# Designed miniproteins, single chains, continued (5): the designs that were tried, part 52

Each design is a single chain, and the fold is of that chain. pLDDT is the mean over its residues in the fold that is shown.

## One batch from the design tools (miniprotein)

Design m17787
Fold by ESMFold2-Fast:
Parts: structure tokens; C-alpha cells; sequence
Structure m17787 (fold): chain A 95 residues (1-95)
């Protein structure tokens, strides 16, 4: 449902905020903060579930691309990729 999609998205934000708070590398910390801000923008926007999914997929692909050059981002991406997959499933079930 739409409510389950919003809850799953909030959990992803919470996970990234925890990771960001524990990160000591300034560049990675800044990037995680920017990702959190983008996700909060999606959550607070009047976007359809499909539009949320499209933006999340694009963001995840960008994070995976960056992870190829930054091992910390690759590890972070793997930790929450399942949460993104759950969000995708909920959004498709909600359409």
C-alpha cells in the first residue's frame, strides 16, 4: 500500500542517517548527507508511487556506480539494496 511504501522509504532514510552519523570520512559523509536530503525530498513531495520508484532506482544505480570507485559506498549500497527492493515491490503492488 501507499502507507507501507512511505514507511519503507522512511526506514531507508533512517538507515542512511545512522550510517552518515557513524562515518568519519568527510567526502563519504557529505555524499551520504546529500543522498538523505534527496530521499527526504522525495518523501515530502507529492509524488506518485511510480515516480518515487523511478527516482529511487536512478539514485541506487548512481550509488552503485560511485561504489565502484569507493569501497565504502559499495558496502553501504549492499546493506540497504534489499530495502530498496522491498520499496520497489510495495510500489508495484500499490499501482
Amino acid sequence: TREQLRQALQKLIDTLQELQSKETDPKTKKLLSEIVDLLQGILNSDLSPQQVVERLVQLLLRMRGLGRNDPKLAEATKQFSKQVDDILKLAFDGL
Scores: mean pLDDT 70

Design m17788
Fold by ESMFold2-Fast:
Structure m17788 (fold): chain A 99 residues (1-99)
Amino acid sequence: DRGGLALAIVLLINGLSLSQIAAIMEKEGRLDLARLLREFERRGLSREEVVRYLAERLGLSEEEIQNLIAALKKKSADDMTPAQRQTLNRLIDLAAKEA
């Protein structure tokens, strides 16, 4: 579920909790991804660890993963570098197209 993985990363960068994202995934019928996100929360994984795991499953490069982790620490898209914004926009497009 490439679209679901991309959507989860986008929502994490937008500041949603793992519980909030899991509830959205359940409502969208993405039950396996919802279960995975709830397991991550139960295990106490950081938002950074979750973004890395999901991005690695998408087959993103280490450079793209680092851009997403850096973006996760920003308060808004206006504080992101062009490279961080480009990587995020690619995930937004993937979430929309493969949803």
Scores: mean pLDDT 83

Design m17789
Fold by ESMFold2-Fast:
Structure m17789 (fold): chain A 78 residues (1-78)
Amino acid sequence: MRERVERIVREAEERIREEALKRGNRAAVAKVTLREEDGRAVLEIEVRISENSTPEQNEELRKKAEEIVREAEERVRE
């Protein structure tokens, strides 16, 4: 159980970091945290991006990160 959830979380963090690096965000850090809300698994995300990123690049990464986390959340619920 824990190993499966940990793998899904790690895969999500890795995908977000890869997306950030592809966009030239040299110092991007992604952290995904699992929490439980009303008996349902919920994933929370924190992404830190270098100051060299434009607001447009930050918004695109945010949307992509939200998509990745949502997919991981559904996989955790399976």
Scores: mean pLDDT 71

Design m17790
Fold by ESMFold2-Fast:
Structure m17790 (fold): chain A 96 residues (1-96)
Amino acid sequence: SALDKTLDSAIDMIEDVIKQLDTLTDDNVYLVLMHLMAIGGEVFVAKRLAPPSQLPLADEALDLIVEAGKLVVTDPEEAKKKLQEAKKILKQIKEA
C-alpha cells in the first residue's frame, strides 16, 4: 500500500540519520537536520494516509522526530534514542 511504502521510506531515513549522528561534524550537521525535515514530511504523509485509529501513533512518531531535531547539536545520543523510539512506533503502524 501507499502507507506501507511511505512508512518504509521513513524507517529507512531514520536508520540513516541514526548512523549519521555517530559521525556528526560541523560540516554535516546541516544535512542531518535537512534529513530530519524530510523524515517529518514522510511521517506527515503517512499520517494523511493512515486510518483514524492510527493517527495518535503517527502524531507520537512525529513529535519524537521534532524532539530529536531539537537535540541533534546539544545531545545527539538523546536525539538517537528518540529516533529509535519513533522507528518502533512507525513499525507498529505498519504491522497494524
Scores: mean pLDDT 86

Design m17791
Fold by ESMFold2-Fast:
Parts: sequence; structure tokens; C-alpha cells
Structure m17791 (fold): chain A 76 residues (1-76)
Amino acid sequence: SMKELQEKMIEKLTEKLKKASEEEIEKLKKEVKEAEETIAKLKADPNSPVSEAEIAVGEQMIKIAKEALERLEKER
């Protein structure tokens, strides 16, 4: 299922982040924030060339990254 796939992706990313430097973690946090701002702008733009399906994929990727970062912070 999609939920099981997302959980596996979150777990794998969390494991990678546990081995990452603080600089790499901060870079990912910045990239996630920039991606959220981009998605919000695309959703607000009625002339956006990006499809609803592409926006949904972007939102799922952001959710995976955010959940992995939250798990890392709780375990550190």
C-alpha cells in the first residue's frame, strides 16, 4: 500500500540522516521549507503549468522528509 511505501521511505531516510552531519541536516531542513513555499505558490497560481498529480507527489515527498526529520529529532 502507499502508506507502507511511505513508512519504508521515512525509515530509510531517517537511518541516512542519523549518519549525516548537522550541516547536511540543516541543508535538508532548508530545502524542505523552500519546497513547501514552492508548492504553496503553485497551488495558489491558477495559471500554474504543474498538474494536481505533480503537486500531490511533491507534497508526499515533503511529508516523508518532514516525518524523517521529526523522528531524528525525537531520537537525538
Scores: mean pLDDT 81

Design m17792
Fold by ESMFold2-Fast:
Parts: C-alpha cells; sequence; structure tokens
Structure m17792 (fold): chain A 120 residues (1-120)
C-alpha cells in the first residue's frame, strides 16, 4: 500500500471534519466513524511533525472537533465527541511533552478552557 503524504493526511482530515459538521444532527453513527478516522490519521501524522508543525496541526484538529461539538444537539453524540477529544488531547500531550513541555501544557490548558466554555 502506498503511504499517504503528510499534506494528503492533513487535507483528508479537513474533508472529514467538513463531513462530520454536515452530519452533526442527522447521522450519529457516521459522525462517530468520521471522528475515529480523524483520530487515527492525526496520530499517524503528529509523530512525524516538528513541535511547531505538530502544535499548528493539533490546534486545527481541536478547533474542528470543538465546532462539531457546538453544532451537535444529540446528548449521546456530545458525550462521545467530548470523550474522543479528551482521549486525543491526552495522546497529543504525551507525544508533545518530551519535545516541548511548555507548548504541551499551554495546548492542554487552552483545550480544557475552550471545552468548558462550550459545556457551560
Amino acid sequence: MKPKSLEEIREEIQKLMDEALKNANTDLDKVLEILRKIHGLFLEAFKRLTPEEALEMAREVFDGVLEILKKAKNPELKKAIIQAARALMDEVYEVLKPRNPEAAEQLRAEFEKRLAEIES
């Protein structure tokens, strides 16, 4: 199987984010499937990026996930998105912390603050 480039992975994640956003209130199962695909693609790319590129990509991915969460009205989907987002943040934190501990702490704090604002 031919490996995807980092740029192809980034573009695929953006397309998946758009599709999840479109289906946020119409197809719960499809949104959950899309979030699983985004998680896998992001982690595969994330480990190969510089700390600066990794931070940029992480912010883009978390921004997209939080936008889906804001549009979701189904309580089960909201809980699933929150759980998926926190799991992804934990993995991002563990990968980034040895490379740039200050950026890892800042990203996690920013994510938790934004999540709390949406949940309030």
Scores: mean pLDDT 79

Design m17793
Fold by ESMFold2-Fast:
Structure m17793 (fold): chain A 80 residues (1-80)
Amino acid sequence: MDERMVRRLAEMATSEDPFEREVATALALAYVSILLSAGEYEEALRFAEELLRRLREAERPDEEAIRALEEAIERARERL
């Protein structure tokens, strides 16, 4: 997994700009969906969990993005 991608998406998802947060969440969910479709369940889980951890540690956590990632993590776990 590209650590730079996780860091950049976390920065965007914690932005004060709601458009950046929406785009980051959509990109993260799209990436998880691609990994799940490719059978890369372990990588999907690792990516989503690392991004979720960074979002939860932010000064202003985006609860909607956190919820969406938690749902994506649950789907990945069900496929493992």
Scores: mean pLDDT 74

Design m17794
Fold by ESMFold2-Fast:
Structure m17794 (fold): chain A 58 residues (1-58)
Amino acid sequence: SEDEQAALDARNAARGALAEGGKISAYFVAKIIYDEAEKQGLKRAAEEARKVMEEALS
């Protein structure tokens, strides 16, 4: 589904940001994805982005 693909894309984008720029970069990338997913009603993508944001703050 579109939501499942968006969730996978969100996880991969955040993982790439973490590898290249550390947890601060991962947090900001995840926040942008979360805000967009929430606006589009993509609940799985929003949940994956939220998990990345929480992990980045830990």
Scores: mean pLDDT 79

Design m17795
Fold by ESMFold2-Fast:
Structure m17795 (fold): chain A 64 residues (1-64)
Amino acid sequence: SEKIKEEERLMKKLGLYSGGEIDGKVDEKFKEARENLKQLQKDHGLKDDGVIDEETLKLLNKLL
């Protein structure tokens, strides 16, 4: 999925995704990245659902 590839690229730039390939698959590395994203969301007072919504995207762009 193109959306998953975009999320993988963004999370990789932030050090949340440790996978070697941007493949657009929901694999174990992507799931681990979502758990890391949940922790980051929680640390910044956002909803910790692991979903890159508008508020999460704004946060991630500020960290880049």
Scores: mean pLDDT 77

Design m17796
Fold by ESMFold2-Fast:
Structure m17796 (fold): chain A 94 residues (1-94)
Amino acid sequence: SVEEEIEKLAKKLGIKITFKGLENLHRPYVLGAKIGALAYVELHPGEEGTFPLYVVPGTGFPLIDPKTGKSLPEGELVGYAKVKGNEVTIEAAE
């Protein structure tokens, strides 16, 4: 499943993912946020900071630049990824 692939990728990257305020998001949007955060971390090893996460409206697919791993602002903002060391906190947008 997509969730199993996300868990495998997080383990491969050595990343611990935590969630804050995602309880009101539709499940595909939660999955899109996770994928977007992991894509950024994979392409930016060792970088820390807070990064916006955008998805395709209605589907929740992550809207990512494949060369940079950055989430593209043409999508719907669903949350932010806060990267600190090997920890990634995904927080829902207000």
Scores: mean pLDDT 75

Design m17797
Fold by ESMFold2-Fast:
Structure m17797 (fold): chain A 80 residues (1-80)
Amino acid sequence: DEVKKLTKKVLEEVRALIEQAEAALKAGDYELARRLAEEAIRLIEDFLKYLNLVLKVGISQEDLQEFEELKARAEAIRRA
């Protein structure tokens, strides 16, 4: 299923951005950490809008919770 394959790919990309942002924060690069965190948040929001408004498909509860967890992590980095 192309939608499930795309969802997995986007989750992997978001996770990589957040891990990079966390590494930047740990290294004291606050500007890079914020930029990467904001990029992750935008990617999540754009993808969820794409699924709901363009494809008009539901996201699984498991995938939705994973995106919500990743978004919370990114927002925490942005606030640091």
Scores: mean pLDDT 85

Design m17798
Fold by ESMFold2-Fast:
Structure m17798 (fold): chain A 90 residues (1-90)
Amino acid sequence: MATLERHKKRAEEGLKEAEKNNDKATIESFKLDLEMIERAEQGLTLEEAREIVRKVNEIRQKTYGKPLLPEEEIEARAERLLAWLQAMRA
C-alpha cells in the first residue's frame, strides 16, 4: 500500500477544502505538507525536516500570534517528522 501517496492525496484534498473555506492558515499548512511529502519522496534529510518545522512555526506565529516554539521542540518535531516519513517510504 502506497502510504506516502495516500497522505499526499489527503493533503491535496485538505488543501482544496481549505481553499473553499478561504482559510489562509490551513492553506499554508497543507502547502507545506505537500512540499514535505515531495521532499520525502526525494529523500528528506533531518535538516530539511527542521526547516519545514520552523516554517510551520513561523506561519502559526504570524497568522495566530502564538509564541514561537523553543528550539528543542522544533528539533523533536523535526525528528518525529523524519521518522514518520521514512516509515511511510518503507
Scores: mean pLDDT 73

Design m17799
Fold by ESMFold2-Fast:
Structure m17799 (fold): chain A 98 residues (1-98)
Amino acid sequence: GPAVTDQSVAELADGAAAEAGLDPATTSEAERLRAAARYLIEHGNEEAQEYARKALEAVDAGRLEEAREYLRRALQAVLEAGKAGKGGGLPSAVHAAL
C-alpha cells in the first residue's frame, strides 16, 4: 500500500486546516497538527481516533515530533480500514494526503 510519511502528515494537516477555515499565512505548525488530529477524531476509524487524541495531547505539550508520529499512525490506521471496507470512501483531506 502507499507509504505514510512526514510529508503525508503535512499534506493532511494542510487539508484539515483548510477545511477548518484557517488562514495559511497565520496558522502555526502546532495549529495545523491540531486541525489534522481533530479531523481524524471526527472522520477516522476507532484506532485512528485513539492515535489522533494522543497527537492532540502531544501538541498541547509542545511535543510536535511526537504529535507527527501519532498522526502517521492514525493515518496508517485510516488507510488499513479503507482497504478492508467496501463502500466507505477515505475522508477528503486523507485522500488528498495520499
Scores: mean pLDDT 78

Design m17800
Fold by ESMFold2-Fast:
Structure m17800 (fold): chain A 58 residues (1-58)
Amino acid sequence: MMTAEELVSAARTMRTAGVPPEAAAEALARQGGISLENARRIVADPDMSVATVARLMA
């Protein structure tokens, strides 16, 4: 399972690389061990804080 810091870093890297939001959310869900719904929220908010991501994982 990825940490909140790793999820934020991965989402930012995929955004910079031009990965489509849907594909980025699916990758975060598979690799991060989180729900697709939570992954989609992280991808949709590029400025989401690590603290907010940690709360979504709780």
Scores: mean pLDDT 78

Design m17801
Fold by ESMFold2-Fast:
Structure m17801 (fold): chain A 100 residues (1-100)
Amino acid sequence: SPLLEELKELMEELDRLLKEMIERINAGQKPSEELVERILELLERILELAKELLPDDTASIAAMERALEVFRRNRENPEKMLLAVAHFKSVALDVLEKLE
């Protein structure tokens, strides 16, 4: 499925950006606004694909939506943003496993 391949590619990109965010925070640096915006765009697209590919998995969709909202509301708190992305990624991986 082209949508499944897109989901896999976006998950790999999310891993790359999450690693960059972790490295910046560990260096005592705040993640850039550009990095935060790129992560937000990936989270939104992954959620859209999950809704298209597994629309009946309402529990996973709701969990991803909640994690995305936590990320949006906590841009001033890098640690809360990291926890939100980690939770989102965990649920998205469960969705991906159900599609294979």
Scores: mean pLDDT 87

Design m17802
Fold by ESMFold2-Fast:
Structure m17802 (fold): chain A 73 residues (1-73)
Amino acid sequence: TSTQAAKAARNVLDLALEGKDVEAAKLFLKLANEFGASNVLGALYLVVQPELGEENFTRALSRVEIELAKQGL
């Protein structure tokens, strides 16, 4: 379960790094509904951040957060 959440969460940040912010935000919401927002965030910070590196992680996550904010979320 945690491994599946981590793999899926990595795809969110990969989409954001490709500039696909809307697709990244939609995938994040889908995963938050499927696995729980806390589990997705835990997977991002505990598994994906060490793999991606802090700079790329912060940049990608910020893009997702900005897009979610634009959607009123």
Scores: mean pLDDT 82

Design m17803
Fold by ESMFold2-Fast:
Structure m17803 (fold): chain A 75 residues (1-75)
Amino acid sequence: ATPEELQAATDLAVEVLDRAAELAKDDPEVVEKLRQMKADTEAARADRSSVAEATGIAQQATAEGLKILLELEEK
């Protein structure tokens, strides 16, 4: 993975997680989980010891965030 790919993946993850947190605002357990995933994603990007691993973390955060968004829409 390139630094450009990592930046794009992290930006997408943050956008998805922020949107999910806004929809989940009345569910403190879900908000906390989303906040933790965002923090982990940003920390991995900042470390840069492994661009590939940090990109994977961002992609996993995006997938989990989208799953939560879908579940919230089906409530």
Scores: mean pLDDT 78

Design m17804
Fold by ESMFold2-Fast:
Order: structure tokens, then sequence, then C-alpha cells
Structure m17804 (fold): chain A 90 residues (1-90)
């Protein structure tokens, strides 16, 4: 669980650090316009920042595997909600 949380953190950090690359990837993979791809990338970056903050705080405070599992499940749920909003734009 800790390893999965750390992996998710690294993936989300890459999104936040490279917003222009995320937009280019969306444009290439979906054929969306540059404007739509940028809007989708901004949603992904915003969602990633929120999940990063919650995961970092949760990892510091979690005292059991059960607590860590709940934190990871909530993080994955939020990632899914962001991806759904991005799909609605595309």
Amino acid sequence: LEEQAELLLRELQEVVENPEEVAEDIKRLTGASEEVAREAAELLVRGAREVIKELEEGLKKAKSEEELKKILEEALKKVGETQKKVAELL
C-alpha cells in the first residue's frame, strides 16, 4: 500500500511539473483542439495538486495499514472523478 501510494504521488507530480506536455499528449491521443487540450490539462493538473496534498498529509498521519488503505482509496476516487471531467471535455 505504501509503495502504491508513493508511485501514485510520483505520477501525479509528473503531471503537475509538465502541464504543457500533458496538453500535447491529450491533443495527440484524442485529436482535440489546442484550446480543449489545454483546458483538459489544466483540470488534470488541478486535480493532481489536490490529491498530492491529501496523499502527503495522509501518509504523514496514517498509523495503520487500514488508514493508509482508506487514504489511497479516496485518492484514487478523486483521480477517477478528475478523469471523468476531462473525458466530458473531450
Scores: mean pLDDT 81

Design m17805
Fold by ESMFold2-Fast:
Structure m17805 (fold): chain A 74 residues (1-74)
Amino acid sequence: MDKEWFEKLREEFKKIKENPPSEEELEEAVEALARGDITPENLAKAIYLSLERMERGIERAIKRNEERRRKKLL
């Protein structure tokens, strides 16, 4: 991959961080990548969605651990 392609990826990712698109738009980008439409924009959106889902996964793990502690008190 060319340095210019990577710079475009970085710029697209920065735009997404400043104004995140909807989860539906992010999922569309992941589907486009799966179909072979590998663009900096689609890859940046897919990376952002993965980071968001990891963050939500951590939040769910924390909440589940909290609920498990509460159930021990019943």
Scores: mean pLDDT 75

Design m17806
Fold by ESMFold2-Fast:
Structure m17806 (fold): chain A 97 residues (1-97)
Amino acid sequence: MELVEVRGALVFVYKETKTADGATRYEVLDAEGAYDVNDREGFEKRKAELIERAQKKAAENGATLRVVDFEGLIPREKVDEVKAAFDAMLAGARAGA
């Protein structure tokens, strides 16, 4: 089994508010993602650019910045499956904005 190095980062800008029933509501203002296979330098550049833009948006909106990232070795045949899952998570976050 050939293993490849993958990296993913999800960068969220969101507001937390308490509703009248005491629940916390999360409003996603922005969601961006970076995903890469075997290109650490290119991944880190894209991640840094996303964080810089998200920091500016968070400051302008009084919102929270959250970065969720991962790296690991996965079987090469699973690369597309992992990317599809990542893309689905990002699409879900964007739909919540």
Scores: mean pLDDT 79

Design m17807
Fold by ESMFold2-Fast:
Structure m17807 (fold): chain A 73 residues (1-73)
Amino acid sequence: MTTTSTSRRVEAAAGEAVTVTFTAPADGQLVALLLDEEGRLVAGAVVDAAAGTNTVTLVPSRSGRLTATATLQ
């Protein structure tokens, strides 16, 4: 099975909203995570996704160079 995911680095301040946009090929469950440079979870959400463009807003608990990931399941 092919899993669809996206990953990018973002620089953000603690409490600053980070918007993750994900184009889903099918309906499913979207897992959106925001990780710090040490790989620690600073924000996360699990949402129902529809085929097409989905948007998830995450607010990090820590500032710095973060990694935003979104995976469709």
Scores: mean pLDDT 79

Design m17808
Fold by ESMFold2-Fast:
Structure m17808 (fold): chain A 89 residues (1-89)
Amino acid sequence: LAEDALRNLPPEFARAYLKRHDPEAGKKLEEEEKKLIKKRQKRMDSLPPDSQKQINELMNKSRQAAQNGDIKSAIEYQNKANQLLKEAE
């Protein structure tokens, strides 16, 4: 229940909740997120500009589909963006 509730909150709310109720888990989550963001950014920066644009366009389409309630299309665009990012090397 608590885990499901955290998944439905914006990331900033989930972080604030963990800081209040489990400060050590909140700090660990922040460190892991920072590490993942840095790794993802390094991978993105290594891509040609055209590939970066294509990935960003797919991510934007995924977000728009999700906002329209088209979860299936949102997942498809997200998977395609992740595949391009993975194939970058």
Scores: mean pLDDT 68

Design m17809
Fold by ESMFold2-Fast:
Structure m17809 (fold): chain A 78 residues (1-78)
Amino acid sequence: GGPEQAAYDAGLAALIWANAGLGPQGMSEFAHRGALKAGGGQEAIDAARKASEEGVKNFGAPLGATYAQQAALEAARA
């Protein structure tokens, strides 16, 4: 439980929705919401969103979701 679990769940949700064909913008919004749920501040939220967008753009949705998950986890620990 706690912020780390919330960050993991957010990343997993982003992966599921990306595979459902929501595209990079949808992924970005789920990463943003995950960082919020994990208790990150605005800087952490912005970092998670950017990491998600860059990951999807360069590597496709599954890797983008992994980067969003990692960014959300780091936000939870900040």
Scores: mean pLDDT 56

Design m17810
Fold by ESMFold2-Fast:
Structure m17810 (fold): chain A 70 residues (1-70)
Amino acid sequence: MRDESIRISVEDGRPVFHLEVDGETVRRLDWDELVAWLREQQPSLTDADLEDIERGLADASGVSVEELRA
């Protein structure tokens, strides 16, 4: 397994997810790209798990769930 992590920032009122590999930012992901990445990394991840993640990220970023998807 690789040491990958996601960092969240808010840019112009929109959450942006930074994919970090070995502590370096590789790319910025939108919500759709983040979901695709999560499903590839963890195929057992359920829609309920994604919903919990979505809510947590929206709350932490101060944006709505709909804005995470934009």
Scores: mean pLDDT 71

Design m17811
Fold by ESMFold2-Fast:
Structure m17811 (fold): chain A 85 residues (1-85)
Amino acid sequence: STEEAERAGREAVELAKEAAKLMKDPDPSKVLEATGLALRAIGLAWQAGLLARKSKQDGDERGYEAGRRGALEAGKELGVEFVVP
């Protein structure tokens, strides 16, 4: 659904940005926190990509763009390349 794709994409990007910010902190506790946020962001980005793929199959262009954009932006923040069709 459009709403699910938009939500997953937004949450993935938000967590990815926070993780990227914390990764620059020299405190080891911040690095561990960043790692946890990055893993959650990767999971949500993957989910957003799957929702985008389903939206494309269902003819939901808005859901496709929302999920695709969220997955790609979150991946970019974390230095991970996500491929969404």
Scores: mean pLDDT 81

Design m17812
Fold by ESMFold2-Fast:
Structure m17812 (fold): chain A 61 residues (1-61)
Amino acid sequence: MKVEITVTKDGTLNIKLEDDELGEQETSFKAPTYEEAKRLAENLKREFEQQGYEVSLEYLE
């Protein structure tokens, strides 16, 4: 099971979840600032890792 988290400079947070049973799930939401989006991404990374997911976190310039 994999989770890919992507953050863009405009504060958009993209989450792609790959699960063997459910397939691919994708969700997006916008934070007020790029810094807030990065904080949210780090928190989500930690939560998914605690659930046993392999997490990839990428910051797009």
Scores: mean pLDDT 79

Design m17813
Fold by ESMFold2-Fast:
Structure m17813 (fold): chain A 94 residues (1-94)
Amino acid sequence: ISSVIDSVQQIFDQAVQSDRSNAQQLISDAISNVLDVSTTLSVDQQQQLRTQVNNIFDQTRQQTTDPDVQSYIDSQRDNLQRAIDAIIARKQAA
């Protein structure tokens, strides 16, 4: 999962340097990739991914002063957490 985390970090670093619409698109694309990878991971790896991506969200939110980008980050973080929780629940039920 380290390669996925590194990719997310690079994309979020690029998003901070981009205009609002490009920042939102980059963040959305990165989250979609995280969710795709998450379905192939064990429960423990999914929990690690969740923790590390949350740290990236926190850092990126602190680096931007645009309230619309901050709100978008918060929304995407919530969506990612709910999606990962659902994937974990399905794996635990199987």
Scores: mean pLDDT 77

Design m17814
Fold by ESMFold2-Fast:
Structure m17814 (fold): chain A 85 residues (1-85)
Amino acid sequence: SKEGEELLEKTKEELEEIVKEAEASTDPLRLIGLILRAIGLEEDTILELKSLGEENEEEIIKELEKIFEEALKRLMEALRATPPP
């Protein structure tokens, strides 16, 4: 649906901003906060997609989960690369 497509586009843009901020950060507390924000964004987006009653809901959610899995890998790598305080 149009609403589902707009939600996915907005979510992808927000997720990329989170990852970009994380890759630029050297603050481990900031990075943890960004990881938690990404996890919350995934859950909220899945719940909103389910509420929309999309015909291809299962496929859309699987694609979204893959996008978030890749982003979370990048976030965790940024955290591991951050020097201790």
Scores: mean pLDDT 81

Design m17815
Fold by ESMFold2-Fast:
Structure m17815 (fold): chain A 78 residues (1-78)
Amino acid sequence: KEKELLLKALEEIAKLVDPELAEYLRKTAEEVRKTKDPQKALELAARAIEEVLKRIKDFEKRQKIVGIVQELHRELEA
């Protein structure tokens, strides 16, 4: 269930970024799907999101991604 939330967040962020970053997020999503370790899945998703945020200079897109991450954290804690 938690893995499904991580995959959904990665897909939503991929729609907001350039094709190269979207491909990076899709590759990370494949790694998340393959792992049996929930902690590793969370770490993979977190590192990918952090790398994307470092590369995005547009304030508007950055804020949308932060919103997706905050919603993901809220859903994981529910």
Scores: mean pLDDT 81

Design m17816
Fold by ESMFold2-Fast:
Structure m17816 (fold): chain A 105 residues (1-105)
Amino acid sequence: MKKIALVVLSTSPEALALGRELEEAARRAGHEVVMRVVGPLSRDEMIDVAVEAAQLGADLAVIIARDAESERAREMELAFDGAGIPTLVLDSRTARIDEALERIS
């Protein structure tokens, strides 16, 4: 069982659907989603999210972005790294729930 912080950096229907499906699948797999954040975030908001995730005892942060290689995805990953939380970055265009769950386990 892991405590997961879930950040969806896109408001696209595909990214929002992936985030909902991943949260439900993670909970069915016996993980706890302690935090869910959706939308565009400023750098300061990204830092605040990472600090709050650490305070909630998150073991892993899952970042869903329209482009996993984007500067915003990288900034969010660096914020979690600074908080001592390992990250999994998923591209909303190509990511699969089954593969993501294997990487979470």
Scores: mean pLDDT 85

Design m17817
Fold by ESMFold2-Fast:
Structure m17817 (fold): chain A 93 residues (1-93)
Amino acid sequence: SEEAKEHLEKALRSVEAGIEAAKAGDFAQAVRAFTEALESVKKAYELKPNEHIKKAIEYLEKAIEAARAGDAEAAVEYAQKAKEHILKALEEL
């Protein structure tokens, strides 16, 4: 689905913004960016259910929790895993 791909591409941009915010110690911005990514990934999942999209949702939820806790290392690692799954979903769509 082209629409699902567009939502995943939007999610990738938000994930990368969240990673940069977390690295800078801006956890409020990281939470906002990861939450925007999560909403985009959920929209893609509604349009085209896919195991990698589901894993991206799980890892983005963990990235948000880590960012809320002020754990930059965990937030970045979970966000990078979400990014890996979004990229794999894009290859399968």
Scores: mean pLDDT 92

Design m17818
Fold by ESMFold2-Fast:
Structure m17818 (fold): chain A 94 residues (1-94)
Amino acid sequence: MAVVTAKVDGNKVTVTGEGEYGRRAASASALAITKYGKVKKIHQEGNTVTVELDKPVTAEQAAKALEEGLRMAGLRVVDVKIEGNTATVVGEPR
């Protein structure tokens, strides 16, 4: 099981992956987020990836990117939550 959370602050999205496959899922999710704008900066520290784009990202766009990222990481999405500017997606292997 992996839990990936994206916190949206305007054009900056901080993606954190926890659990089994969390780092892989976070990296894949961050890559999916880059589809929403031109990348100004990207920085990875362990299980956390910060992506800064040239335009704002919505929590709904972040959630969609997390779902795509988990799928690319080989996970099945079992839960999706959007709370304010935070999107959380839970995935299981397969």
Scores: mean pLDDT 86

Design m17819
Fold by ESMFold2-Fast:
Structure m17819 (fold): chain A 70 residues (1-70)
Amino acid sequence: SAVEEAVREIEGLTLPKGVAELLLQVTDPEKAREIGRELARLRGNPEALAKLGDATSVDELIEKARELAA
């Protein structure tokens, strides 16, 4: 499934607890794939991943991840 695929893409990333829990609640396949890709771009940047903890929704999380990857 798209959710399982996204989880595999972010496996091994050090994510804030709130972000990890939010990802498990994503049921939209398109959003799951998009967030997985954006988080994968931040692999190796723990400072950027930590800043994602400010996000309160999936949409905000995607937006912040894109800004940090730019």
Scores: mean pLDDT 71

Design m17820
Fold by ESMFold2-Fast:
Structure m17820 (fold): chain A 100 residues (1-100)
Amino acid sequence: KEAEELKKRAEEAIKRGEELIKRLEDALKNYSSMTAEELRELKQELEDNYQRLSEIYKELKATPELSETAKRVEEMRKRLQEAYDKAAVLARSKEIEAAG
């Protein structure tokens, strides 16, 4: 059923977002845990997952029975935007340190 498949896709994308945010939080707690290259890869993964959730969110807005799932997707999108900004700052910091 289309609504059940949409909910499943949303749950998978939310789970992926949580995994990516945890990787960033671990890197923020231990500065040496990730290289500048790994942080660039994490930024790309955060952006890719944000785009996926944005597409899912558009479909969820048209699906009233999944309103609670839509709220969870919206909250994850906000968390991923914040995570991307933090990852960008951390990546830049490591690039500057490595360069000079």
Scores: mean pLDDT 83

